# Designed miniproteins, single chains: the designs that were tried, part 1

All scores and structures are predictions.

Each design is a single chain, and the fold is of that chain. pLDDT is the mean over its residues in the fold that is shown.

## One batch from the design tools (miniprotein)

Design m1
Fold by ESMFold2-Fast:
Structure m1 (fold): chain A 73 residues (1-73)
Amino acid sequence: TNKAKAESNHAMGEIYESLKDYGTAARHYELAAEYSPDPKLSAEYLRNASDMYRKNGDLQKAEELEKKAKEVE
């Protein structure tokens, strides 16, 4: 289900974040947001992805996702 895909991608994001692979973590958090049927969880996952892109040095992508998070919530 989409909910299970969101939860799985969120867990993968947390694993890669703990490994300091911020680029891979960001992509998994974006997928979690895309699959999440809950707008509040989707916004939270987009902010998690934004934080990962900032740590990865991708400031433009981070700003885009932060803006998108505000729009979906």
Scores: mean pLDDT 88

Design m2
Fold by ESMFold2-Fast:
Structure m2 (fold): chain A 57 residues (1-57)
Amino acid sequence: MSPTEKAATLIRKARESKNVEEQKKYLDEAEKILDKMSPYVKLEYIRLKIEFRKKEK
C-alpha cells in the first residue's frame, strides 16, 4: 500500500468516526506520513484537521 493510499484511508476513517478520540488517532497517524503524501491528500488532511478542531470548541 502506498503512503498516499494509506493516508487517504486514515483521513476517510477520521471523517466517518463519530468518536472524537478515534478521529484524533486517525489524524495523528496521517500526520506521521504527511511528508510522503501527495499535495492533494495533504490539503484534505489540513481541511479535516481544521474541521475537527472546530468540533472541539
Scores: mean pLDDT 73

Design m3
Fold by ESMFold2-Fast:
Structure m3 (fold): chain A 92 residues (1-92)
Amino acid sequence: SMTERLLAAMRDTKATMEELAAELKRLIEENADEKEIVRKFVELGMHYIALSAEALILRRVGTPEAAAEAEALLAEAEALYKEAQKLVNEYL
């Protein structure tokens, strides 16, 4: 179903965000170039925007169960983004 495809897309986007957040943390710990750190943070932010849009669609057309999972994924993604933002702000 469309709901199942959207949930799968959200799970994939969230997994990509986790990978990007881990890479960003590593770049900061290794004192990598500021431009690389900013680029990785922007990529993380773009995925967060995409996941937010997918969650909005699922809230409108998904089952209650799918909407609940989408909200949980969005909350986890927001926590990842906020932690990454904190690390970037403390480094720059």
Scores: mean pLDDT 88

Design m4
Fold by ESMFold2-Fast:
Structure m4 (fold): chain A 72 residues (1-72)
Amino acid sequence: SMVTLLLRFERPLSDEQIAALRALAAELGGALSVGPDRRWALVEVPEAAVERFLARAEEIAGTRVTALGWEG
């Protein structure tokens, strides 16, 4: 199953960080879109990949990431 997460970042993401997050989502069989303020993203990933995605996303962002789960 696929899940959609809303991610919030402490700082605006750089272009390099956005590219890395998109590549990470694609690697895990999902997709990612970033909001215009660069402080939030929507990610769709397989449910089994959520924990792995979030851990690696924090490494890429260099800060804590707040995640909200949404299955609608």
Scores: mean pLDDT 83

Design m5
Fold by ESMFold2-Fast:
Structure m5 (fold): chain A 91 residues (1-91)
Amino acid sequence: SEERVREYVRGVLALLEEVAGRIEDPEARERVQRLIRELRALLEDPSASVEELYEALARAVEETKRILVELKMFDLLREFLRRHSALLLAA
């Protein structure tokens, strides 16, 4: 189960990196890049608990959704939600 959680986090990180690359606004892109760095640092920390990984992942997903809504990038938001749901169901 721990390895499944780590695979899920890796999948979300890849999705967030793709989303960040598709954001033209440099401040909004940097906000997503910060979330990616925070989540990656926690994934690479051997002392991090599964609970901490889930909490950080949930924050990254929710904040990315908020950023995409603020930017009115609804097509990218729909794609993000669809792809995230697929990753969650596979976990």
Scores: mean pLDDT 88

Design m6
Fold by ESMFold2-Fast:
Parts: sequence; C-alpha cells; structure tokens
Structure m6 (fold): chain A 69 residues (1-69)
Amino acid sequence: AKALAEALLKLAAALKARGEELLAKGKKILEEGEKEKDKKKVLEGIGLIIDGIGEIFEAELLIEKAKKL
C-alpha cells in the first residue's frame, strides 16, 4: 500500500511539473502569436495551455487516489 501510494505521488509530481511547463510555454507562445498577429502561434499556445491544464488535473486525481491507499 505505502509503496504504491509513494509511486502515485511521484507520478503526480512529475505530471504537475510537466503540466506547469506546458502551461508556461503555451502562455508565452500565445502572447507572441497575439503580438505578431500569427493565428497559428495563437492556436499552438492555446493547445499547450489545454494540455498543461489536463496534466495538472490528472496529477490532482492521482494525489487523491494515493490518499485513499
């Protein structure tokens, strides 16, 4: 039980870190696209933001799952 909970928390930490990196990168690309009026960069930035939020949400679910073990 404890080893599985620790593994889930480590995975959650990694997903949260990746999600935060994607969110930061997406915001930067979105800002650059808005400044340059580049619709492709704006869409790329939005996509990365959505992916980042998804990974952060998955990490929160894994933390809750680990707490129940």
Scores: mean pLDDT 85

Design m7
Fold by ESMFold2-Fast:
Structure m7 (fold): chain A 98 residues (1-98)
Amino acid sequence: DEEIDRLAREAGKRLKEKAEANDYPNSKLMYEVGTALEEGDYEKARELLVSKWPELAVLSPEQVKKAAAGWALLERGTNPELLEELEKELAEFAEEIE
């Protein structure tokens, strides 16, 4: 699916931007994963992820592509106001069930 491929590449670009803008513990690895995703090299992206998190070896390159596309959709749909409202609602629910 062309749309899934496009979204996965978009995720790669966004991951690179976040890695450059922030001093994450794994920022260099995230930049390399982002580069592989943006290039459409899902096998390399999987290999890089597995090198740090061996448990991810259960994922195929196609599953890595779909996961990246899903992450891009979630990030595009992220509304800070909606997240704040959801966090408040969850806190109120937690207080009611104590």
Scores: mean pLDDT 69

Design m8
Fold by ESMFold2-Fast:
Structure m8 (fold): chain A 76 residues (1-76)
Amino acid sequence: SLEEKVKEILERAEEALRRGDAEELRETAKQAESLGMYEAAKYLYEAADALERGDVATAMEHVAKAAEALRKYVEE
């Protein structure tokens, strides 16, 4: 279901952020993009780029924005 896919993307992004895994965040962004979740994908790519630079605070902010965008897909 869409709800299961949203949950998977969110959990995957949060785990990647916790581990400092920029590559996994980028792969999670690609997954979101492949599902047509372009706004969430954009924020996840930005989070991956921030994490790659060592900017954890900016990465956390972008993952939070991605989570907000993902939430909207399951509220409708």
Scores: mean pLDDT 85

Design m9
Fold by ESMFold2-Fast:
Structure m9 (fold): chain A 64 residues (1-64)
Amino acid sequence: ALKKLYDAINAVSKGNAEKAKELIQELISQGVKVDTLQKALKAIEEGNYEEAKRLLQEALNELL
């Protein structure tokens, strides 16, 4: 879970929205921080990558 969250944050930071969405959807399917990650997906779909990174960091911090 932690590694995939890091990979998703990196994908967003590099502008790779497709890879980020793929990784986040995998984490949601595994039951990881579903509410926060669904909000992150919506932020990416809206083009708000700054908000998406913030939400992904919140999910990561909650798992630490």
Scores: mean pLDDT 82

Design m10
Fold by ESMFold2-Fast:
Structure m10 (fold): chain A 100 residues (1-100)
Amino acid sequence: SMTDFAKELLEEIIEEIERLKEENKDNAELVRLLSFIEAQLRHLLSNLDTLSPEEILEELRAIIDYLKSLGEQYPEAKEVFERLAEKVEEALKKFEEKLK
């Protein structure tokens, strides 16, 4: 189903966040920010069954915009947020292709 596909994509993003948290474990502020993003994605994951495909796309776009904004606010962590944004953009493209 479209919901199952979206779950797999979101789970892959969450796994990437967990990897980035481990790689950056000595940076408490970055781990806190990544944990906040992870919580938002887990909340989206828990509500997928209530969302339309268009709403899922809108939520993913909002996350991408937020990550890019964080990269500008925290220049020292910009590469981390940009890599995560690219992972979410990849998921967005895969989801859009599945809808066609």
Scores: mean pLDDT 85

Design m11
Fold by ESMFold2-Fast:
Structure m11 (fold): chain A 81 residues (1-81)
Amino acid sequence: MARERAERAARAAVEAHASGQALAPEVQAELERVGREAERDPELRRLMLREYARLVLEHLRAQGASEEELEELRRKAEELL
């Protein structure tokens, strides 16, 4: 349940990131809700951020981002866990 919401929110965040747009208020509210649950569940927090990072990297790779950029973004995402 919570994982599916986290994945859905992560996909929406990836779409906004790829578009260079700010997160829609609804998406941000959903991310905050999942984030609040993640405060009590570190594993859920890590899962959510990991899924977000993976989707961002896959999207950027498809857009032609360099491997160096992808590695740096992955490292930064993991450091935020």
Scores: mean pLDDT 66

Design m12
Fold by ESMFold2-Fast:
Structure m12 (fold): chain A 72 residues (1-72)
Amino acid sequence: SALEEVRRLLEELAPEEAERLIAEAQAAGVSFAQLLTFLRAVREGKLPAALPGVGPARFGVLVDIAARVVAA
């Protein structure tokens, strides 16, 4: 599932931090599929300027998540 793949991509973070990030994305209305697509790009060293089907507010949440993932 997309959620299991998201958790796999966040394995470098503490489990409680990974669950917090997932909860933040969910609260902002970001789907697990959107989060997965974004995290894959971030892990490949590519920060997308935008994602198809993701508005500015949701994209802002993803950028914040990416910054924390990269810092880990």
Scores: mean pLDDT 75

Design m13
Fold by ESMFold2-Fast:
Structure m13 (fold): chain A 77 residues (1-77)
Amino acid sequence: KPTPNPAEKEATIHIDKPGKYKIKVYDENGNLVYEKEIETSGPVDVKIDLSDLPPGKYTVEIEGSDGYKKTYELEIK
């Protein structure tokens, strides 16, 4: 879950399990506006830089290599 939400300049996503993950951020119209790939050997807090994104409502999608998929709403203020 992205934290804080609403966010201003940065949001953090906690990932509990090791693996490879893709983090994608979509705007309210479904356009991909941010993408980050990470690989972790344990629990990690992933920071997303939101400073270049205008205020509004976004969707965050997290996909793991083992079929893990989570979708969260994110508001930038």
Scores: mean pLDDT 77

Design m14
Fold by ESMFold2-Fast:
Structure m14 (fold): chain A 85 residues (1-85)
Amino acid sequence: MLTPRQQLIQRGYQILGEINELVLQLEENPNVSEEQKQQAKNKAQQQSLMFMDAVMRNASLEELQEVVDLMEKVKRELQELLEKS
């Protein structure tokens, strides 16, 4: 069975994969501006760097949860942008 920490790390990687897929879909959408596409890429890169840093530093379970929660928020923002386009 996965520990709570291992579950959060697995969830974080899953969310990063979903964010990357959303960025690809936004890139191919002609109704999304170039500025919005660049902002989406920048947000995805920042989330990846923050998550990888937290994992590598062996951050606390609480800090890791906060990072994963922030990634979920960014994912929702990208989903909303795609749905409105």
Scores: mean pLDDT 88

Design m15
Fold by ESMFold2-Fast:
Structure m15 (fold): chain A 97 residues (1-97)
Amino acid sequence: MITVTTPESVEVKVGEDATLQVTVSYTGADSITVKLYKASTGELLGQTTGTENGTYSVTIKNVKKEDEGYYRFIATATTASGTQVAISEPTKLIVKE
């Protein structure tokens, strides 16, 4: 079974880049794809792909105050027998001036 863990919040200053991370655990995946979405809009902000368990990162560049809010990762593990999906708990991006 695929499992995902995210921090509850990430703090960044206006104009800095925010790196959001998800830790993925799954055995026997051919590939693992993680996608970062803004929870309120469903906007896809970025994605990364690997084959191993561990920490995956997506960076939101040049953060603005309106980027503050909740974000979710969707992790997809693909194997020869099918696909498993896990959705993270929401992570709050806190933007400071």
Scores: mean pLDDT 84

Design m16
Fold by ESMFold2-Fast:
Structure m16 (fold): chain A 120 residues (1-120)
Amino acid sequence: SPLLKQIEELVEDIEEHKDDKERVMSLVLNIFNLVRTLIRQRASIEELKKILEYLDKVIEIVKDFPEIQSLVREAKKILEEALKRIEATTDPEEQRRVYNEAAEKLDEIVKKLSELEEKM
């Protein structure tokens, strides 16, 4: 997936710039824009698992920025619940609702990140 490759590269950029709060914020915001795009495209179970692995890496890297870390943890929780619900059903309509609900919750995380960036 080209979008998963872009997320991987953005995670590497966060590690390189981990002491630059403004740069970290911009990179995290870019990651969540790609994640919500993948969710709206109904990312596979394997893609969702890879996204969760990338978010775990981001959480570890951004430990010195608790407000950013908190929003990444919230996004991880949204995606973990979505993955659990998607794996529990074979109904395409129920899966569609789960993806749509997760995308809407991620939109709120992106909004909170954007508001936090404006205060920097």
Scores: mean pLDDT 89

Design m17
Fold by ESMFold2-Fast:
Formats: sequence, C-alpha cells, structure tokens
Structure m17 (fold): chain A 73 residues (1-73)
Amino acid sequence: LEEKVLQLYEDTVDEIAERLGLSREQAREGIELALAGYSPEEIAKKLGISKKQASEIVRAARELLEKIKALAA
C-alpha cells in the first residue's frame, strides 16, 4: 500500500513537471501546496508560475487524492 501511494505521488509529480514545463521541485511544491488547500492564485504567486499552471496542479492533486482513496477502499 505505502509503495503504491508513493509511486502515484511520484508519477503525478513527473507528469505535471513534463506537461507544464516545470522543474520536479516546482511540481512537488505545487502539489504539496494544493494538498494543503492553497488556491491556484496563492500557488501561482508562491511558485512564480501562471494561474493556468497552478490550476492544473490543483486538478492533478485532486486526482491523486481520489486514486489514493480508491487504494484505501
């Protein structure tokens, strides 16, 4: 279970970094902020990225949570 959760997290970080042209560090920080409940505007400001990129990060974080919940069920 823990290995699968970590794999889903890393896969999501890699996908976001590639798709949005961000570093893996920016993608990780963005996902962590989204999971903590920050808005796309706050994430964009904190990371120095566009609101569009921040909105995609929030969407990816929500999809990640749904996948994790499915594994726990």
Scores: mean pLDDT 82

Design m18
Fold by ESMFold2-Fast:
Structure m18 (fold): chain A 81 residues (1-81)
Amino acid sequence: ELERILERSRELGREIYRVFAETELKAIEWVIENKLPKEEILKAKGLTAEVALLVRRAESEEELLEGLRELRERIRRELEA
């Protein structure tokens, strides 16, 4: 029954990643909507590497928000598998 334990672990990892990614994206959107500086977003705990990279590369709040929408859609598609 090792295969069953490994499969369950993979499913749990996928669910944890889903919850983490959605929470991170919502928190960052909340910071943007409340017009807090970009530097405050970078200080947030638990950012994914992809989110952190996107925040660093964005030159404006509008560009960051659009990038976050694209990233959220990509994460959603990846988690559908």
Scores: mean pLDDT 64

Design m19
Fold by ESMFold2-Fast:
Structure m19 (fold): chain A 85 residues (1-85)
Amino acid sequence: YKEEFEKLKERARELLEEAQRAIDAGDLDKAVRKLGQVRDLLDQMRSLSSKLDKEDREKVDKEIEELEKEYQKVVDRLNAAFEKQ
């Protein structure tokens, strides 16, 4: 599970960066699609976390919580960009 988790985490960060670049470029439809993919990956990470031992789960959950905060910041930026159109 640790290898699977790291791959999901890496992909989620790549997609968040792509979403931010899409917002900066004014491609809000692309940003929406990328953020949807991030949400799916976060849900997969939560599912994997539920199968881990308590100690590993606590560590992984903290990393997921940090990614969720980064995700929410990008969502807030996207919403602000839609209001400016």
Scores: mean pLDDT 84

Design m20
Fold by ESMFold2-Fast:
Structure m20 (fold): chain A 87 residues (1-87)
Amino acid sequence: NLSECNAVKSGNTELAFKRYPLLEQLYNIAPKKYQDCLKTIALAAYGLDLDCLDEKLKKKLVEQLSKCPNLFSTEKDRNTLLKDLKD
């Protein structure tokens, strides 16, 4: 889907959040310092689901996620996403 891939590449977080409504709900109640991290997670997950991520964008998303605090009590979900981006 070319239009959805273009949205991910342009950083359209609104479409990513429509795909992941629980993540959108978390974003709406999150402190501002975590909101950019949640946007990055949504874009990374959406781009991986669509298989639209080139190596340059994958590296950028990994760098951004690595700067994010652990948003959960465990790093399991974050580490799974980082692994998928590094592949």
Scores: mean pLDDT 71

Design m21
Fold by ESMFold2-Fast:
Formats: sequence, C-alpha cells, structure tokens
Structure m21 (fold): chain A 59 residues (1-59)
Amino acid sequence: SAEEFVDAVEKHYGVTLSPEIRQRLIELLTRNPELIVDINDSKQLTEVSSKLLEEASKS
C-alpha cells in the first residue's frame, strides 16, 4: 500500500517526514499506484525515494 511504501522510505533513509508531507505523498501514491515500486528492489526504492524525499525537503 502507499502507507507501507512511505514507511519503507522513512525506514530506509532513517528520516521522519512531517505529517503533512507524509499525507501528501500517501495521497499522491494512492492516486498513482504505478509509482509504487517493490520495496525489496533496493535500486528502484532508492531512485524513487530520492526523488520523493527531494520534493518533501523543498517544503
């Protein structure tokens, strides 16, 4: 699910996202499930989560 993916991103990078950014990302991923990659694919998880964390950090 989108929540599990966001939780995996936070755990992978050792970061805690603000509730607002976390909820926005969950909504984005829920509306665009094709953006959710296999959390066990470390390369895809790293590439996708890097982009998502960059967007989150700009706020």
Scores: mean pLDDT 70

Design m22
Fold by ESMFold2-Fast:
Structure m22 (fold): chain A 86 residues (1-86)
Amino acid sequence: NELLEKIYEAARRGDTIMFGALLGKYAHKNNLSLKEAAELLTTPNEEGKTPIDIAYEEGHLELVRAMLNWLERNGIDTTPLLERLK
């Protein structure tokens, strides 16, 4: 999915604005709820990496913080994600 690839590229670059815009476009196109969109941030790709993992590995801590805060505001437990960021 080209749109998912672009979302992961935005995470690698730390492009918070583009990441948010692409995630919103993906959610809208697929008629996803906020909870379903959150699953994209918590589900590993075929390489075993979430968008949060990639942003963290590239040192984009502000984007990581933004994603974790958004998940927590939507009632998603971020503990498993934090355990991956070692």
Scores: mean pLDDT 77

Design m23
Fold by ESMFold2-Fast:
Structure m23 (fold): chain A 70 residues (1-70)
Amino acid sequence: SRVEEILKRAEEELEKLKEYYGDNGTLFLVGAIAVASEAFVEAMDLPEEERQELIDRLNELIKKYREEVK
């Protein structure tokens, strides 16, 4: 599904950010905001239900990665 495609790309980008900025939570957060912004733009043409699923799962994914940095 498109939700899975967007989440997969977001996860791949967050993994790269963690590799490069795992000890710098501020730089990680700036990168994560950019990743989330791109995913939200792609979500604008999704049905309401799929858009909400994407937002919820993306927020949990970002939260998980933020807990692993610093």
Scores: mean pLDDT 81

Design m24
Fold by ESMFold2-Fast:
Structure m24 (fold): chain A 82 residues (1-82)
Amino acid sequence: TITVTVELGGIKGTAVVTDDKAVGEAGGVKVEVPIKSNDKKDLILKGIALILRGIGEVLDGNNAKGAALMAIGKALLEKAEE
C-alpha cells in the first residue's frame, strides 16, 4: 500500500494505492481506478495518463478532481519504483 499527498491551489489531494486499485480524494471528490496490471511499464504509463487527465481537469476549472487524479498518478509512479 502506497499513500501520496499533493496540494493544488489550496486543495489537498490524497491517494492510496494497492495491488487491485487506486483511490484518490480531494475537496470532497473521490476517484477510484482499477489496477489490472502491476507491470512497471503499465504503472508508469497509467500514472502519466492520470497526471495528464488531472491537468486537463484543472484547466477546465475542476481543481478538486484534478488534484485527486494527479495524486493517483503520482502514487502509481511511486508504486512502479518498488
Scores: mean pLDDT 83

Design m25
Fold by ESMFold2-Fast:
Structure m25 (fold): chain A 79 residues (1-79)
Amino acid sequence: SAEEKEIEELIKEYEKRLKELNIEVPSFIEKMDPLVKALYMLSLLYKHYLEQNNIEEAQELFEKALELTKKMVAKSLAG
């Protein structure tokens, strides 16, 4: 689906960014649902930008985290 493709593209983007920043990604996330995996990777990037005092990048990632969290909650409530 278009949503699944969006999440997979976000994962690839975050994997590239984390690799370029030399941020280690824990192996346990490979077993996670793609949406949860994307959110975890996003949290690692968010922490990095906060530590670098890059507030603009951190803010963008925070807003994306809220969007992804809303999607995760919606999936959990769908019966």
Scores: mean pLDDT 83

Design m26
Fold by ESMFold2-Fast:
Structure m26 (fold): chain A 81 residues (1-81)
Amino acid sequence: MSEEEVVEQLLEFAKIAVEMFPDNEKAKKLLEAVEKIKERLEKGEPVTDEEIEEVKKLLAEFLASLSEEEKLELGKRLEES
């Protein structure tokens, strides 16, 4: 899988997260961070380790912000895509 394909998958995940949880600030921050990475790749700029660590942190914070029911719902939505 190319780097562009991995970023597209992350972007799709983040968009689904914001669609399902529109009031969740962590989901919005995750989407914003992934969009910045995509923009840099489109410009031919390398993705930095700092940007990768920020996305990992935001993903962890987003998942930690969800209840067990919300995590199950997100998982089902991703499987049905």
Scores: mean pLDDT 79

Design m27
Fold by ESMFold2-Fast:
Structure m27 (fold): chain A 89 residues (1-89)
Amino acid sequence: MKEELLERLAEAVRAGDSKAAWEAAARLMAELLVEAGVMTREQAEALYEALVAGDFDKAAALLEPVLEAARPAIEEAEALVQEAIERAR
């Protein structure tokens, strides 16, 4: 899962496809939040949809109640996004 999403993100970055890159990064964050037990699948899908739509107010509202518990998953997602950008070189 994580490796597949990393590869998709790296390919999107390399292709200059900003939409695909953003969608892959949003999916990676959603999957990590579910894996960490911070969000239910339903909440994570709602977060993914908000992020893809650019509805940052809705995304923030979904994250706010779980923000402290979400911090390690968000940091992991940021590190993986940076790794994908580096792979895209």
Scores: mean pLDDT 81

Design m28
Fold by ESMFold2-Fast:
Structure m28 (fold): chain A 84 residues (1-84)
Amino acid sequence: MKIKELWEKFKEALKNGDKEEVEKVAKEILERMKELKEKAPEEVEKLLEELRAEFPVAETEEEAKKRLDRFIERLAELEEELEK
């Protein structure tokens, strides 16, 4: 399953209050990120650096979610390039 699909499942599980599914999908996301980092370590580190650089000290939960959505979209683009 692609990282974007896992992220959408994670958000759905959070909406539904399904703690078991949230934990399961979170583990799958972390495993997929590890696989992507092994295939393209420089590109993944660049995306993580961009995520960290955009982190304001006084970030709201809504702003954090929007920033994570953008990060996942960039990872999904990298995943599609690596799977071609």
Scores: mean pLDDT 75

Design m29
Fold by ESMFold2-Fast:
Structure m29 (fold): chain A 80 residues (1-80)
Amino acid sequence: MEEYKKKAEEYEELYRKYEELYREEVERGGSKERIQSLENYASGYRSLAQGYRLLASGKKPYTGLFLIAAGESSLYLGEK
């Protein structure tokens, strides 16, 4: 369980980083592709963080696994 908590904290850190980059890119009127990529990264890391938090708490393991899969998919879309 401590392992899942640590992963959740790491992904929350990445979520905050990419959320800030997304906001900055929107504010400066950056490219739509760049904005979408950053949004997908932020969304992906947020879902991963929430998923691992649920696994760490033991409350909703199925939902936790679903959120992890959703997060991985969002990261993949952010790369392309």
Scores: mean pLDDT 81

Design m30
Fold by ESMFold2-Fast:
Structure m30 (fold): chain A 69 residues (1-69)
Amino acid sequence: EEIEKAKEELKRVRADTAEKMQQYSDKIRAAENAGDEAAAQQYRDELNKVMEEGGKKTKELLEKIEKLR
């Protein structure tokens, strides 16, 4: 049961991270096409933060799943 909860949380974190990455990628492209380099850079910084946080949470959940086996 605890393993299943951790797996569901992992799926949720991965899905949420992927959705946010897609949203920021779209915003970066739109800003670049509009010539708004400041907005594009801000969105790249936010994207990097999302990727770092998602990666950290994913690693923690994978370690938790392994320990529960």
Scores: mean pLDDT 83

Design m31
Fold by ESMFold2-Fast:
Structure m31 (fold): chain A 109 residues (1-109)
Amino acid sequence: GAREEALRLLDEIERLMLEAYRIALNATDPEAARAEVDALLARARALAERLAEINPEAAALVREGIDRLEEAARAYLDNPDSKSALLELIAAVLDAIGRLLAAKEIVEK
């Protein structure tokens, strides 16, 4: 049903966001990592657009998390020696996890 599809979309968005975080954090080639992160988060955004057709409230919450993570990952990859950029990348992924949990609760109601 629609609820099962929404939960499946949220699980895939979570997987893509966590993979993007890991690629950014472990980057040895920042340019290549940026391209991979951008591609993963573009896929997550496309899934969030599909989620919006089922549950627009859950989709809006998740989109904000994707946008924050994209900005944080770019800032970190542009300056990997920045402690503040690293802390924001960690904060952004934790925020994304919290938003995904809240989105799942919205869908399960």
Scores: mean pLDDT 91

Design m32
Fold by ESMFold2-Fast:
Structure m32 (fold): chain A 91 residues (1-91)
Amino acid sequence: SMEAEIAALKAKDLAGTISRDDLIRLNDIGKKMMMEKYGIKESELNKKIVNSIEVAEEAAELGILSAYVAIGVLETIKRREEERRLKELLE
């Protein structure tokens, strides 16, 4: 199920093993789930997200990447990867 796939990808994030490909997959599944839930197209979903904090929170919880959320999440992953690489090399 889509819920099970999202849960598995979120488990990877908690374990610090989530990749950029995993993040893209999570975003795609999350968007599909929300579009099916609301019976709407992606453009309508994007409009709902920017006009409702509750919908934006739901979208973020499902891993849907908006411009600011994508930047925040990707920067967090990048910093974690860089810090781990640095520690691995120096420790």
Scores: mean pLDDT 74

Design m33
Fold by ESMFold2-Fast:
Structure m33 (fold): chain A 69 residues (1-69)
Amino acid sequence: MPLSGALAELPDREAAERAAALIAERGPASVGTSITEEDGRTVVAAAGVVDPAELRELVERARQEALAA
């Protein structure tokens, strides 16, 4: 499988930390996460050796759940 990456923009660091935790809990062990704050935006980046579509779905679900909390 190729190295894949996906990004999710969150309103604040707490939401980003929730999203990153959900990605870590539900994703393959090969996927790592990082949080970046830039230009007043908070972004979670997820990357690993995984199917791009699978990673994108995982990240989007985690983003939606983090925003709902």
Scores: mean pLDDT 80

Design m34
Fold by ESMFold2-Fast:
Structure m34 (fold): chain A 74 residues (1-74)
Amino acid sequence: SLREVAERAGISVGTVSRAVRKNNGDVVAAMIALGVEAIQAGDTEMALRLAEAARWVGASELTVDALRAAAAEV
């Protein structure tokens, strides 16, 4: 459920729901988009949590590794 995804990422259900809506119902794309936003904001801890949440909802290992690498450069 979106609630479980939000709990794993440490964010509000409203944030997840909005991101999913923005990404045409694609939960994986939503978690990746939020991770990129966290990287752009300089929030390394949030970006790493979102990368892990993306993995949990089915993002590829390549995508998760790319998010972690980008987060480390912030």
Scores: mean pLDDT 83

Design m35
Fold by ESMFold2-Fast:
Structure m35 (fold): chain A 76 residues (1-76)
Amino acid sequence: NAVSLILKLAGAVAEGNLEEALRYLDQLPISDEEKEEMKKLLETYFNSKDPQIREKALKELVEKLKKLLTDAFNAA
């Protein structure tokens, strides 16, 4: 259930729970390359001390999550 996993991933990000976000990311039916890209964005967003770097990472994460949700709904 890709939609449920994507929503849980988004919820974990909103709750500030990196470990849960990474757990749900690992379960997504996407390529290993996409998982590594999203993992790096998650780690950057949660761990960066630079507000501009954090904002950029969050924007990229949000756009990727939107695409994943759209793709999952269109595949239903």
Scores: mean pLDDT 84

